Designed miniproteins, single chains, continued (4). Designs and how they scored, part 96

Each design is a single chain, and the fold is of that chain. pLDDT is the mean over its residues in the fold that is shown.

## One batch from the design tools (miniprotein)

Design m15339
Fold by ESMFold2-Fast:
Structure m15339 (fold): chain A 80 residues (1-80)
Amino acid sequence: MEELRRRAEEAEALFEEGARLALLGLQDPRYRPQAERLREEAARLTAEALSRESGVDFQTAYDYARGVAEGRTAAALAAA
């Protein structure tokens, strides 16, 4: 339980930092690759936690988590 909570907190921190860098990427394209990398990392951590907790296969969990990460980034950019 503690490990899953820490992974969720870590993923959330990566989502927030990724969104921040994506906003900076609107003004300076150099930030875009780093924002994308953090988004992918957050999705992977979320997928690992979901797969281990629910027994869903990793690829299915990853596809879902990646969609969530993409949606969060899109929402942040739309709000800018």
Scores: mean pLDDT 72

Design m15340
Fold by ESMFold2-Fast:
Structure m15340 (fold): chain A 95 residues (1-95)
Amino acid sequence: MEFERDVLAALIEIGAAVTRIAAEREKNPKHREAYLKIAELLSKAADAVRDGDFDTAIEYLKEAIKLAEENKDVPGAEQVLGLIRNLLKKVEELK
């Protein structure tokens, strides 16, 4: 359903925005850079979902999860990781 796909893409973009806020609050340059990359991957996943390219969206979300797991010592990292995992599940359900 196109509407459900557009809603999911919007939710992923909200996830990207929240992740960028976390990055801007991070004092460690390495963690900040990782979180900016996670936000970029989420934005690319949202674009792929809108295009109906669920396989590419799944790949971007999995890369975002890996980066979040490698940077788990950031405040809010567990919440961001949980959000991305939930978004991945929803993309897989639409496929």
Scores: mean pLDDT 82

Design m15341
Fold by ESMFold2-Fast:
Structure m15341 (fold): chain A 70 residues (1-70)
Amino acid sequence: SKVDEMLRELRRASREAAEHLKSSSKEGILRGVGYALRAIGLAYELGQLGYGEEASKIAREEGLKVNMPS
């Protein structure tokens, strides 16, 4: 389903964001910010569809420390 695809993409983006935001380089941090923005957008859309708690759980599991819609 579209929701399942969005949840999988959220997990991927959250993981990439958490990994790159640990970088000591400017380039790594900027890539991490890009992934974090993608994850936030997906979490917002999922929240509008009633999946905000699932989205927040995925972001936390992947180590992305941002406020997600719940």
Scores: mean pLDDT 82

Design m15342
Fold by ESMFold2-Fast:
Structure m15342 (fold): chain A 78 residues (1-78)
Amino acid sequence: SPPSPRQLALHQAVNKAANYAQEKADELEDKEKAEQLLAQSNQIITDSARRVLAGEQSVEQALQQALQQIDQLYQQAK
């Protein structure tokens, strides 16, 4: 069966957040630190997706919060 509109929206949001985290990681000169921050970003994305699937948060709210947490993560690393 094809994914539901909600599942498609979640998939697109996950990809958007993952691409954003990758772009941030690619800008870092310290490649070991970049790998660590990318792993932490992926954990933020995974936890956000789980909240959406559990019905605890909308896709839009989860994406906004994940992007904010990723931004904070990379800011603290500077």
Scores: mean pLDDT 85

Design m15343
Fold by ESMFold2-Fast:
Structure m15343 (fold): chain A 75 residues (1-75)
Amino acid sequence: TIEEIKQFLQQQLGVQLSPDTAEKLACYLQGDEEFNPEVVAERLRLLVLEFDVPAEGGLTQEVLEEIASKVEARC
């Protein structure tokens, strides 16, 4: 669910996103499948590549906020 993806971003990646940014990203990353952290991580990796976001430090708060600015929520 969207809430599970938000928890993944906060707990596994250790980032502190605004509620609106976290919801927007979670909505974009949500599929029809049950929550799978490997699938979510792969989708984030593809978005970093697609939008050419510098990610030398990994999936940081700045990287995720930049991706969120470039995606449109589809809830």
Scores: mean pLDDT 70

Design m15344
Fold by ESMFold2-Fast:
Structure m15344 (fold): chain A 76 residues (1-76)
Amino acid sequence: MIKEKLKEKGLEEVIEEFVAEKKPEAEKMASAPEEEREEFLRRVGEEVLELLEAALELGLISEEVVELFREVLAKA
């Protein structure tokens, strides 16, 4: 699914759609308890990592970008 979207639309458009899709939920999370915000960020982080891994497989980004994001998630 994600890999097919990347092939059809390209990385920039898929990222823009992802951000637009998550923005309303992120705005709701601004007033949520810290625990709920942390769970939201973890879930979104996992989805972003999956998107970046698919983009890496298609040669759209470097492995270094994926590794940096994994390190950020591991510290969260």
Scores: mean pLDDT 76

Design m15345
Fold by ESMFold2-Fast:
Structure m15345 (fold): chain A 60 residues (1-60)
Amino acid sequence: SAVELAERAIERLREAIKEGKLSEEFGQPMIDGLRALIERGAPPEVLRAAAQGALEGLSL
């Protein structure tokens, strides 16, 4: 589901911060934004777009 995709994106962002691949200052707002979208019940298309955008910077 879109919610599961967003939750997986949050976990991958957290891991990237722990690994030093992403700064907390840059990554934490992305995590917070995704969490807020999930909590307010954003439409699936919005959740997918936000999750994909957040993960784009982590792809190697």
Scores: mean pLDDT 80

Design m15346
Fold by ESMFold2-Fast:
Structure m15346 (fold): chain A 90 residues (1-90)
Amino acid sequence: PRIVSTSTKGDTIYLRIEGVKSPEDALEAARKALEETTGLPASEAELTVESFKDGVALVAVKAKSKSNAQRLAQGLTAYHLRQIGDEIQP
């Protein structure tokens, strides 16, 4: 699975994830990205699969704490940009 875009609306971050086999696979990819980029456990965020179609999932990530919301947004955006950078710049 790969996070191909991130967008923010209010206090919610939306992750578009490609190469997922199920909604559960998308949630696992989102949890891994969250924990890897922010160091926050998945329990600090509410993760919801908004849609799943043709191997592409849209996952909504909402921080349970105001203090973590900004860190979460910055971390997930940086993770997405890093993935794109690593592919373009071998």
Scores: mean pLDDT 71

Design m15347
Fold by ESMFold2-Fast:
Structure m15347 (fold): chain A 100 residues (1-100)
Amino acid sequence: SVLEEAEKYLSEEEKKEVDELTEELKKLSLEELRKLLIEVETDLGIIEIKLGVGLPLTEEDIKRIREALIKAIAIYRASEELKEEAEKVIRHAIRLLESL
């Protein structure tokens, strides 16, 4: 499953962050979750453009990829309706981490 693949990139502390964030996100509306997922994918898209033009990724860029992965997993767990969209974002974040 995509979650089993994603968990390989997370520390025990980050897995706890996913659990805590998932519970907070379950309180949000579908529209709020969709907006958050778009924001996460936008951040990953900017980093992918930087990588594509040969700019070095900073420690801050790597941190943003990891934060995006945590948020995307939490949205995937919080919303059945967004599961397919969140999976695509999870796979995008993993691909960027694998390119490091």
Scores: mean pLDDT 89

Design m15348
Fold by ESMFold2-Fast:
Structure m15348 (fold): chain A 73 residues (1-73)
Amino acid sequence: SVSLSPESRAYAERVQALLERMRAQGLDLQTQQQIFQQQQLDFLELKLREAKRKGAPQEEIERLEELIEEHRK
């Protein structure tokens, strides 16, 4: 779908604001990647909590857990 959910919009707005701040501050690529990875982890953990609360399919929960573990490397 072309329409973003409220959660996806909020995430996109946070990412946009973060990228704007990083450009303004002239942060190096490594620092930018570290900050971005942390933001992604926070978002995925929020999604996992919501999925478990809603009783989402086991496949969806496992996918989110896999993504979180991939990002924690």
Scores: mean pLDDT 74

Design m15349
Fold by ESMFold2-Fast:
Structure m15349 (fold): chain A 98 residues (1-98)
Amino acid sequence: MKKVEELRRTAKEAMTLLVKDLGDEGGEIANLIASGALKIEYGVKNEKDKVKLIEEGYELIEEALRKAKELGASEEAIELVEEAARLAKEIKEEAEKK
């Protein structure tokens, strides 16, 4: 899925900047993004719990976005997390259309 590849790339870039901006706290946020992206990738490949896994992954990325803003990550890092959240939401909406 092209959007899953875009999400994975955007997530990796966001994670790198978050660690650079916030150190250990950025690493914790990066782990939320990594877990979210992984759940979405598994959900897309898995027919049994597809919507649930994608939904859980999206929620983790949304939580990461909230924490990044609260801790004062750079505008560039926040924009990348927002892009990851938008991609995750689009994947979720496509999965919900059945």
Scores: mean pLDDT 84

Design m15350
Fold by ESMFold2-Fast:
Structure m15350 (fold): chain A 90 residues (1-90)
Amino acid sequence: MDQSLLEQATATARGMAEAAARNPELGFGVGDAVTDLAQSLKSIAEQLAKAAVKAFEDAIKRLEGELSPEDVEIVRKALEYMRKKMEEVL
């Protein structure tokens, strides 16, 4: 159950990171859900990014053996992107 929730979070982070990295403000053309998510993240990115980065690093370190190496790498890329965005928001 906990693992399944983390897997869903990882998949969401992957999709969000890919979309945001290439088209953070442009219409993704894949539905309003992605646009809304990016806008919400942007609004609270300064607080959410700090908490999320630390929480995800801890989770990934503990579950590195449980998650596939590919998922771990994707989450690390998402965290790196969040760190860069955090500097822009403050």
Scores: mean pLDDT 58

Design m15351
Fold by ESMFold2-Fast:
Order: C-alpha cells, then structure tokens, then sequence
Structure m15351 (fold): chain A 72 residues (1-72)
C-alpha cells in the first residue's frame, strides 16, 4: 500500500499533473496515521532522488516532493 501510493504520486509528478498529485497526497494523508504518512513521504522522495528511504527524514522528504512539484 505505501509503495503503491508513493509510485502513484511520483508518476503524477513526472506527468506534470501536480494538482492530482497534491489531491492524492491530501486524501491519503487525511486517512493515515503519522507513521504511515512519514513512510509515504520517505518512499516518494526515495523514488524521486534514487536514495534509500532510510537516508531521508520525513521533513527532508517533504521538501524534495514540494521542490519536484514546483519545477513542473
């Protein structure tokens, strides 16, 4: 589930569909506990950067995702 959501967000960002990526993040974020949200953020940033999820904090992951969406 976490990996599927992260891949969906990355695919939408790569397509330039940043509004739908934001909607997916908001909808799943509102239904998830903090731990699951942190896992989705780290996995999404890992897929964008190619770095291991363990090397990224949730705040660093959030900055990477926002940067990727703002460059589309």
Amino acid sequence: MVDDIARQIVDLIRQGNTQQARNVMRDFGDSMDQSSRDQVLRRTASLITGRPSSSLSPSQAGMIIMSAMNQS
Scores: mean pLDDT 79

Design m15352
Fold by ESMFold2-Fast:
Structure m15352 (fold): chain A 84 residues (1-84)
Amino acid sequence: SHEEVLQIFQQRIDEIQRLVDEALSLGGSPEGQRLAQQAMDLIDDLTKELDRAHQQGLISTQEYTLLDSELTSLYMLAFEILKS
């Protein structure tokens, strides 16, 4: 269902957020950088799934925009950890 699709995307975003939070707590360490890279890879994969769900009409344009915005914010945070 529409609600189940949204719940699955939000759960995956929440898991990525936990990974980014852990990477932040480890600072510019090699372990933190590895977790940040893992988060970015997961975001890339999830963004492709989100694009597909939107193209299939499983989520609205407004819902797509909100979820894409959350993923973009997490990607920017992970990227900053990698460059530190």
Scores: mean pLDDT 88

Design m15353
Fold by ESMFold2-Fast:
Structure m15353 (fold): chain A 58 residues (1-58)
Amino acid sequence: SFVEEALATPKSEEQKEVIREIAEKLRRIGEGIDRGIAIYKETGDREAMLEAIREGGL
């Protein structure tokens, strides 16, 4: 993945910290999307799905 490639490249500690912060933000967004899809499959409610996605960090 982009994050794995970025962390594998030699870089300063400051750059590594920024990459880790971005990775954590992307992880939370992904969790929100997965939750939203699960809600939509169970309820068919688009608005509930979008709320879960927004709570993930969008």
Scores: mean pLDDT 76

Design m15354
Fold by ESMFold2-Fast:
Structure m15354 (fold): chain A 90 residues (1-90)
Amino acid sequence: SDLQQRIQNLQELKALHEQLKAALQAGDLATAKALEDQIRDKIVSMSKDPEIAEIADASFNTSSKTATVEQQIKYEEEQIKLYEERIAEL
């Protein structure tokens, strides 16, 4: 169903953000970049869901090179919590 597909998509995006946070905490910038690319590609594949599009737009704002790794980690934590909240609401 549409609802089940949305839940699955949000769970998959949450998992990718959790992996990205872990890579950033480990200082593995190569893995972090690969995960950022995976998140972007995943969002493009899900692009017709307006809830996913709004969350995704907020997430990409932290991909700028001007953000510190510590700031990126905190932002990924906020994104993970946002996805958790959205899933719980469904």
Scores: mean pLDDT 76

Design m15355
Fold by ESMFold2-Fast:
Structure m15355 (fold): chain A 94 residues (1-94)
Amino acid sequence: DEYGQLSAQLQAQGVSSILTGLRLGLRDLGAEDLIPEVEEVLREGGERARKLGLNSGIVVRTGAGAALYAVVNGDADQAVQRARDAVDSLLKNS
């Protein structure tokens, strides 16, 4: 519906901001090489969500937030794993 589409667009804007912060944080930690891996986990999570009829924006935003939490704590190596765990948890419980 129209309200669902508007909500999805607003969530996409929030996802863009979190992804920008994640990329900058990974670069600041010298872990720029992990950016493609984290983004691939989020891309696959979003596609899996779409195939299941779920909100891909929520799944991507949650995964990106989990990765950003690792980055804020100075643990860039955990960013990929935290994104994966967050995405899998949401998809399992849906």
Scores: mean pLDDT 76

Design m15356
Fold by ESMFold2-Fast:
Structure m15356 (fold): chain A 88 residues (1-88)
Amino acid sequence: SMAALKAKQLELMRKLGEAIAELYELSKSNEELADILEEINTPINKKLAEALREGKEASVSLNSEEQMEEAEKSTEGIKKKIEEIKKK
């Protein structure tokens, strides 16, 4: 249903945003954050890294199951990097 799809989109956006915010707290700069996002090598994270370097706001489209799966993959990649940084 449209309501279920919208709820899933909002939850994915929330999780992605929380992961980025936690990574930002660990990175100490927009340039360092952008470098880490680019290293994760997902389409969404590359777009976010480019937007950060250009001082622009990035938009993420979650209109398809494939786009939602990419958002989940990007979020998991960020969480993995957070764990790696915390071990240092």
Scores: mean pLDDT 77

Design m15357
Fold by ESMFold2-Fast:
Structure m15357 (fold): chain A 73 residues (1-73)
Amino acid sequence: AARVTSVEWGPNGLVTITGEFTPGQRLTLEVPEFNFSLEATVGSDGRLLVRVPEREGPTRLILTLDGETLYDG
C-alpha cells in the first residue's frame, strides 16, 4: 500500500513528499487552510513534488489516493 515517509517544505511553495509510491501514480494534494487542491504525479524516485503558488512554510496538508487519505498533518 502507498505510504508517506516524510513531508518537506521548501522555498517558493515547493513541497517534497517522500514515501512508498508507484512512479506515475496520481495523488490529490489538499491544503485546507486555503481551500486549495491539486493533482500531482509521482516521479521515478518515488517522490511527489508539488508547487503551491504564493505559499511558503508549513501548513496542514492532506494527501489522498483514490479517495483514501494517506497523510493528514
Scores: mean pLDDT 75

Design m15358
Fold by ESMFold2-Fast:
Structure m15358 (fold): chain A 66 residues (1-66)
Amino acid sequence: SEEELRREFLAGARKVADKMFEEIEKIKSDPSLTEEERQQKIDEVLAKGNAEMRALAAEYRRRLAE
């Protein structure tokens, strides 16, 4: 059902967001990283998370069109 697809999408999106938050917090709390290394790692987490979110949204839209 459309409602199940929406629920699956929201659950997936929440998991991606939670993982991004955890990874960023771990990076922020790492005293061995320079400011530049910290920013680079955060940017990588954001890029990966955004790509996963786009993939989830695309799959959700594709399945709704069926």
Scores: mean pLDDT 88

Design m15359
Fold by ESMFold2-Fast:
Order: structure tokens, then C-alpha cells, then sequence
Structure m15359 (fold): chain A 89 residues (1-89)
């Protein structure tokens, strides 16, 4: 399921780039897909999902570029992903 989500998100992102989507649209897309992947992979509760969504919105607002946005999202999600992977073997 994770591989299927990644492939779908890649196709959607490539289509947005192909049509010349604005920076703000690309930032919002990446943040939304990061939220969806984290929810699916980490099995987040509704409360944890809402907290992550709030943090991702702040990251979008405070990231002037796609590179900085991706870096900040990965820095935020890395400790959560490492903890989840440790428990899932």
C-alpha cells in the first residue's frame, strides 16, 4: 500500500509540474501527501493526525522554497518514522 501511495503521489506531482503549478500549490501538495503517508504508515490517531496537520501548515507558511519545505518536513517526520520502524522491526 505504501508503494502504491508513493507511485500515485509521484504521478500527481509530475502532472502538477508539467502544467506549471505555482510554488504555493506544490508546497501544499507535498505537505498534504506527507500527512497522508504519515497517517497510513505510522497509524496515527485522529488527535496525532490533527497535530501533524497543524505543524505541516506552519512549515508550508515558513518555507520560502520547495527544498526548504521538504527538508523541514523530513526533519519533523524522521524521529516519528524511526520510532515506528523500530517497533515494526
Amino acid sequence: SAAELVERYREEYEEMERRGAKLEELKEFLARRALEMAEALLKLSEEEREELEKELKKIVENSPSLEELVKKILEYLKPLAEEALKKKE
Scores: mean pLDDT 76

Design m15360
Fold by ESMFold2-Fast:
Structure m15360 (fold): chain A 80 residues (1-80)
Amino acid sequence: SLREALEEAIRRLIEEAKKYTTEESAKSGLEKLLALVDAGDYDGVITLALAARDSAKALGVEELAAAAEATLRAAEALKK
């Protein structure tokens, strides 16, 4: 489903982010993103995915940027 695809994209984004942040920050980010999905707040997910992409660009990390973009696209697909 589109929701399962978004949740998978979020988990991949957090796994990539763990290379550049603390376990506590990564856990907080995962919980926040999943709570937004549960609330149907796809604008909130889009906002955080854009912030993650911008951070990835600042770090020069293509894999993190790609994971953020995948999350963005999945959230946009659910927003309609």
Scores: mean pLDDT 85

Design m15361
Fold by ESMFold2-Fast:
Structure m15361 (fold): chain A 71 residues (1-71)
Amino acid sequence: IEEAMLRITASVLSIDGSISPEKAYEAFKMLLPEDLVTLLRAGQKLIDEDPAKVGKMSPEELAERMRELIE
């Protein structure tokens, strides 16, 4: 996956302001080569469940929670 595509996808997840684009980018990078649409869906589900908790997560914690959702 091209870095530009990964950054754009991270920015999409960050539109609501619940997490920074950089945090999303770092978490997504840890889960490669997983599909970007799958990563967006997993991240969005976590934000929908508890945006405040997701905002406090480290990139590593966010990646782990996303991995649990996508299995």
Scores: mean pLDDT 78

Design m15362
Fold by ESMFold2-Fast:
Structure m15362 (fold): chain A 110 residues (1-110)
Amino acid sequence: KKKEEILKKLKEIFEKELKRVAEEANVSTKSKEELEKLIEEAVKKELEELEKKTEEELKKEIEEVRKELERERERLASDPSLPEEEKQRRLRLMERTEEIVKKIEEALKV
């Protein structure tokens, strides 16, 4: 029961975020449909792998992602060669990723 609820929540999070990325890509309608199909296939494959993992393994992966986000944020803050426009764009992407991580952490409590 708990694992099924976690997987359902993860699917919703992945589908929402990947659909947003596809929409922001500014590609043609045909390319967008191809991207959406590839995203759906990637999400399905990832969820099948996650179904094989224990709750402890999922928590470990989430913790590692959080540490990677912290390292990248510090790197962006200290990189003087990165244009401000690009830096702000990447920081916004990280904020969205942190929101996804929080939602996954909340799903693990279910």
Scores: mean pLDDT 66

Design m15363
Fold by ESMFold2-Fast:
Parts: sequence; structure tokens; C-alpha cells
Structure m15363 (fold): chain A 97 residues (1-97)
Amino acid sequence: SEAERLLEEALRLLQQATQAFEQGKYDEGLKLYVQAGRLLARAYELSAPRSPEAQRRAEQFAEGLRRLSEMAKSMGYDEAAEALQEQADRLRAAAAA
């Protein structure tokens, strides 16, 4: 399904973002985290989590994006922080639906 493809792509982008961060490429890593967040939110909007496990996983992703937003803001990446918070809120709403 389209939702499954978006989720798989999001997970690949999360891995790439983590690797960029480990290499000190913070701007690149934050852009990848934002892109992953958009895909995660869209995937859960297209296919709402129907199990408690899937709901918890979506909530964990949302919390991860929220923490990344706070970190980005502390580092002066205000636009990335705003985008990450927006996607965290969007994903949280999709998880609760």
C-alpha cells in the first residue's frame, strides 16, 4: 500500500538522518528528520494505527520528533525546529484518530 511505502521510506530517512548526525552534519540530518516526519505523518493519516502497539509506535515517533525539535531550537536551527514540531503534532493527531 502507499502507507506502507511511505513508512518504509521514512524509516530509511531516519537511519540516514542519524548517520548524518553521527558525522556532525547537523543541517543535513535535521532536513532528513523533517522529511521522515512528513512521511510518517502522511503514512499514519492514510492508514490510522488500529492496534495499541501501532498507536504506541506512532506516539514514540511523535515524541522523538518533538525532542529533536527542542534540540534543533537549542542549536539555533529555528526553521527545522518548527518543522519538526509541526510534524510531531501532525503524527500525534493521526495516532489519536
Scores: mean pLDDT 87

Design m15364
Fold by ESMFold2-Fast:
Structure m15364 (fold): chain A 56 residues (1-56)
Amino acid sequence: SYADDPEALEAHASLSEEKRQLLAEIGGTLREIGDRIEKGIKEGKWASGDVPLKEV
């Protein structure tokens, strides 16, 4: 609508929030996976790309 239409501004903010939430969710999931992998390597449970030999 028009620049002085508060309803249009609120709708635009809501849409932006939805888009931001979707992007944040995707980014958060990827970073969580990365963090868990890094933790495993630091703990010495397994090497990057290798299977855990502790089972043997």
Scores: mean pLDDT 64

Design m15365
Fold by ESMFold2-Fast:
Structure m15365 (fold): chain A 92 residues (1-92)
Amino acid sequence: MEEERREAGAAALEFLSKHEAELEAALDDSTSDRDVFRRLAEILGFSEEETERLLEETGTAEAALAVAILLHQGRPELAEKFLKELKELKEK
């Protein structure tokens, strides 16, 4: 029932494992969290436009990554609720 999503998830995890050194570089002062997120979002199949939008809507790379993972897992309603909570915390 979720073969294509499982295949996509397995491929994403495999690519993330191959980019382990790039994730370690995120702990280096020379690498920004936003750049790491952009690389991960591309691996998850997001366009550059969607990646930038997620960063703008969430305000942080960590929150943007959480939303991207939820969308990749096919849980857009949970991603939408998370974004709404972030917007309410940021704007109120």
Scores: mean pLDDT 64

Design m15366
Fold by ESMFold2-Fast:
Structure m15366 (fold): chain A 76 residues (1-76)
Amino acid sequence: MSPVEQAIAKLEELLKKDPSLAPLLQPLIDLLRAHPDEALARAAIEWVDAYEAGDKEAIRRTGARLEARRREVLAR
């Protein structure tokens, strides 16, 4: 499974567990489908893992990296 496919699967699974995250996760899933980017996918995987672990510092750190890469992909 590619990093992009793995990221989408993890994001969709988290969204099934917590539908309130849809405004945050759905645009990210849509972006990964439209513009497959491995760095964005890896950042998304790291953020999901941090969120599921409940590690507030890791969530903040991985979230910042994810947002930075998302902006780079959208600016293309």
Scores: mean pLDDT 85

Design m15367
Fold by ESMFold2-Fast:
Structure m15367 (fold): chain A 69 residues (1-69)
Amino acid sequence: SIEEKIKELEEKIKELQDRINRLTEEFRRRQAAGTLSREEAREMVLEQASLAVQIMGLIIQLQVLKKQQ
């Protein structure tokens, strides 16, 4: 059903947002401790950007489904 698809998308968005939050916390902690190399920092920023793009795609899908209710 549309309701089940909405719930699945909301759960997936929450999962990806939680992943971004964990990566952001690790980035800040390691940066403050001076344990983060330039290469590692770049990789972490790219990972966060990739997750953000995925979330945006899911939000667009969610908005389309909500308009069909």
Scores: mean pLDDT 87

Design m15368
Fold by ESMFold2-Fast:
Structure m15368 (fold): chain A 71 residues (1-71)
Amino acid sequence: ASLSLEELLKHFDQGALQALTQFSQKARFPAGALKGIAEGIVKYAVAKNLQLPITAAHTQNFLQQHLSSLI
């Protein structure tokens, strides 16, 4: 069982939400892909023991390292 998209996005600050929204608008993803990306970023933050909320920099670092081919 995974968290809903709304529950995942509660861990993101305003800048991180803007970065994630801009990425989702540029990428050729189905609507459900945003949830998977948000889950990946939350798991990344936990694995790196990053302080919440997740920032725009943390979001951009994840996207660049793991999804750069899709930008």
Scores: mean pLDDT 71

Design m15369
Fold by ESMFold2-Fast:
Structure m15369 (fold): chain A 78 residues (1-78)
Amino acid sequence: SLVERAKEAIRRAAEALVTVKGFSEEQAEEFRREALAFVEALAAGDPAIVAELASLGLTPEQAIEKLTAALEAALAAL
């Protein structure tokens, strides 16, 4: 599923922050926690996040798709 792809991309990105970019494990874990919470809120249809995305012309599905594509592209460039 799209949500599962996003969560996997986030986990891989967090690992790459430590192994490739030299970030601390604490910084990578903070990123992972915040990014996973954001994707879960989008998937749950959190009204506040949905309203903010609508102001940008995005649906929650489009936001998850764009985030996933950006993370996958960044990981492929490593």
Scores: mean pLDDT 84

Design m15370
Fold by ESMFold2-Fast:
Structure m15370 (fold): chain A 89 residues (1-89)
Amino acid sequence: MEEKLKKAKALKAAMEAQVAAIRAWLADMDAVRAELSPAQRAALADLQTLLARAEEAKKKGDMIMYQALVDSAVALAARLAALVAADRA
């Protein structure tokens, strides 16, 4: 029982840390929004929508949905960051 609670707490903390990192990166991207392509701006909006849906799942206690949405947001953020870096290289 105690061991499962510790693992669940650690996993939730790790997911919250990933969400915080993505939100910090999104704030940096918003500062250069005018320099982004229309496709990059659309992906940025999709990422913001995924994070909003993840917060709703967390509020409802749906940890399975929260994990899936966080994983999707991490994947999209990594892809978008790679595309932005390639366009600026």
Scores: mean pLDDT 78

Design m15371
Fold by ESMFold2-Fast:
Structure m15371 (fold): chain A 68 residues (1-68)
Amino acid sequence: SLAERLAEIAAGQDEETTAAVREYVEHLEKALEILAKNPGKYELSNEELRAAAEAMARARALRERRAA
């Protein structure tokens, strides 16, 4: 689960990294909620999707650093 992944990140990373991951996840969850409520009918949907994609890319970079 997401909670389990965050716990693992927190165990192996500093507080700053954990806070950044939490913030990105919150943005992704908000974007998904908007999509679920109004598929194709919401303001700034493209910007929110781009923000989510960028957050995912940053999370991926954090995972790569941890894997090394």
Scores: mean pLDDT 62

Design m15372
Fold by ESMFold2-Fast:
Structure m15372 (fold): chain A 74 residues (1-74)
Amino acid sequence: LSEAEKLLASMERLAALVLPHLSEEAQAEVRAIIEAARGQSLDAIKAAAFRVVELAEAHGIDVQALQAGVVPPA
């Protein structure tokens, strides 16, 4: 997989964790950001990933803690 595909897959996993904690409107925005990022440059996908994290944190979600729970070292 390309670095862009790996980042997009990671963003989709993050979205799956975050979506249940967001409003219906915010869920739609996250999905739209991910879909718009498909087939884009690595820089554009990276910018989209930052936007998803920023949106989640604006809704009081600790993205770092959720990510640690999804990809634990053991």
Scores: mean pLDDT 73

Design m15373
Fold by ESMFold2-Fast:
Structure m15373 (fold): chain A 67 residues (1-67)
Amino acid sequence: SEEDIKELLVRFYLYSFLQEEARRRGLPLPKIDITDSIEELLKKAEEVLSPDDVARMKETIERLLKS
């Protein structure tokens, strides 16, 4: 379904973004998996991103899922 495709794209976006952000910041690569749920990926994002960055990411995801 379209909803399943959107969820898959959002998960891929989060996975790729968190890996790249960790590398950019010189942090250890997060223990994330492509099969992690959006909720699990957002929780793991708190280990890499500031609270403000996590809040902005949640807003972006909500907009993407509504599109």
Scores: mean pLDDT 76

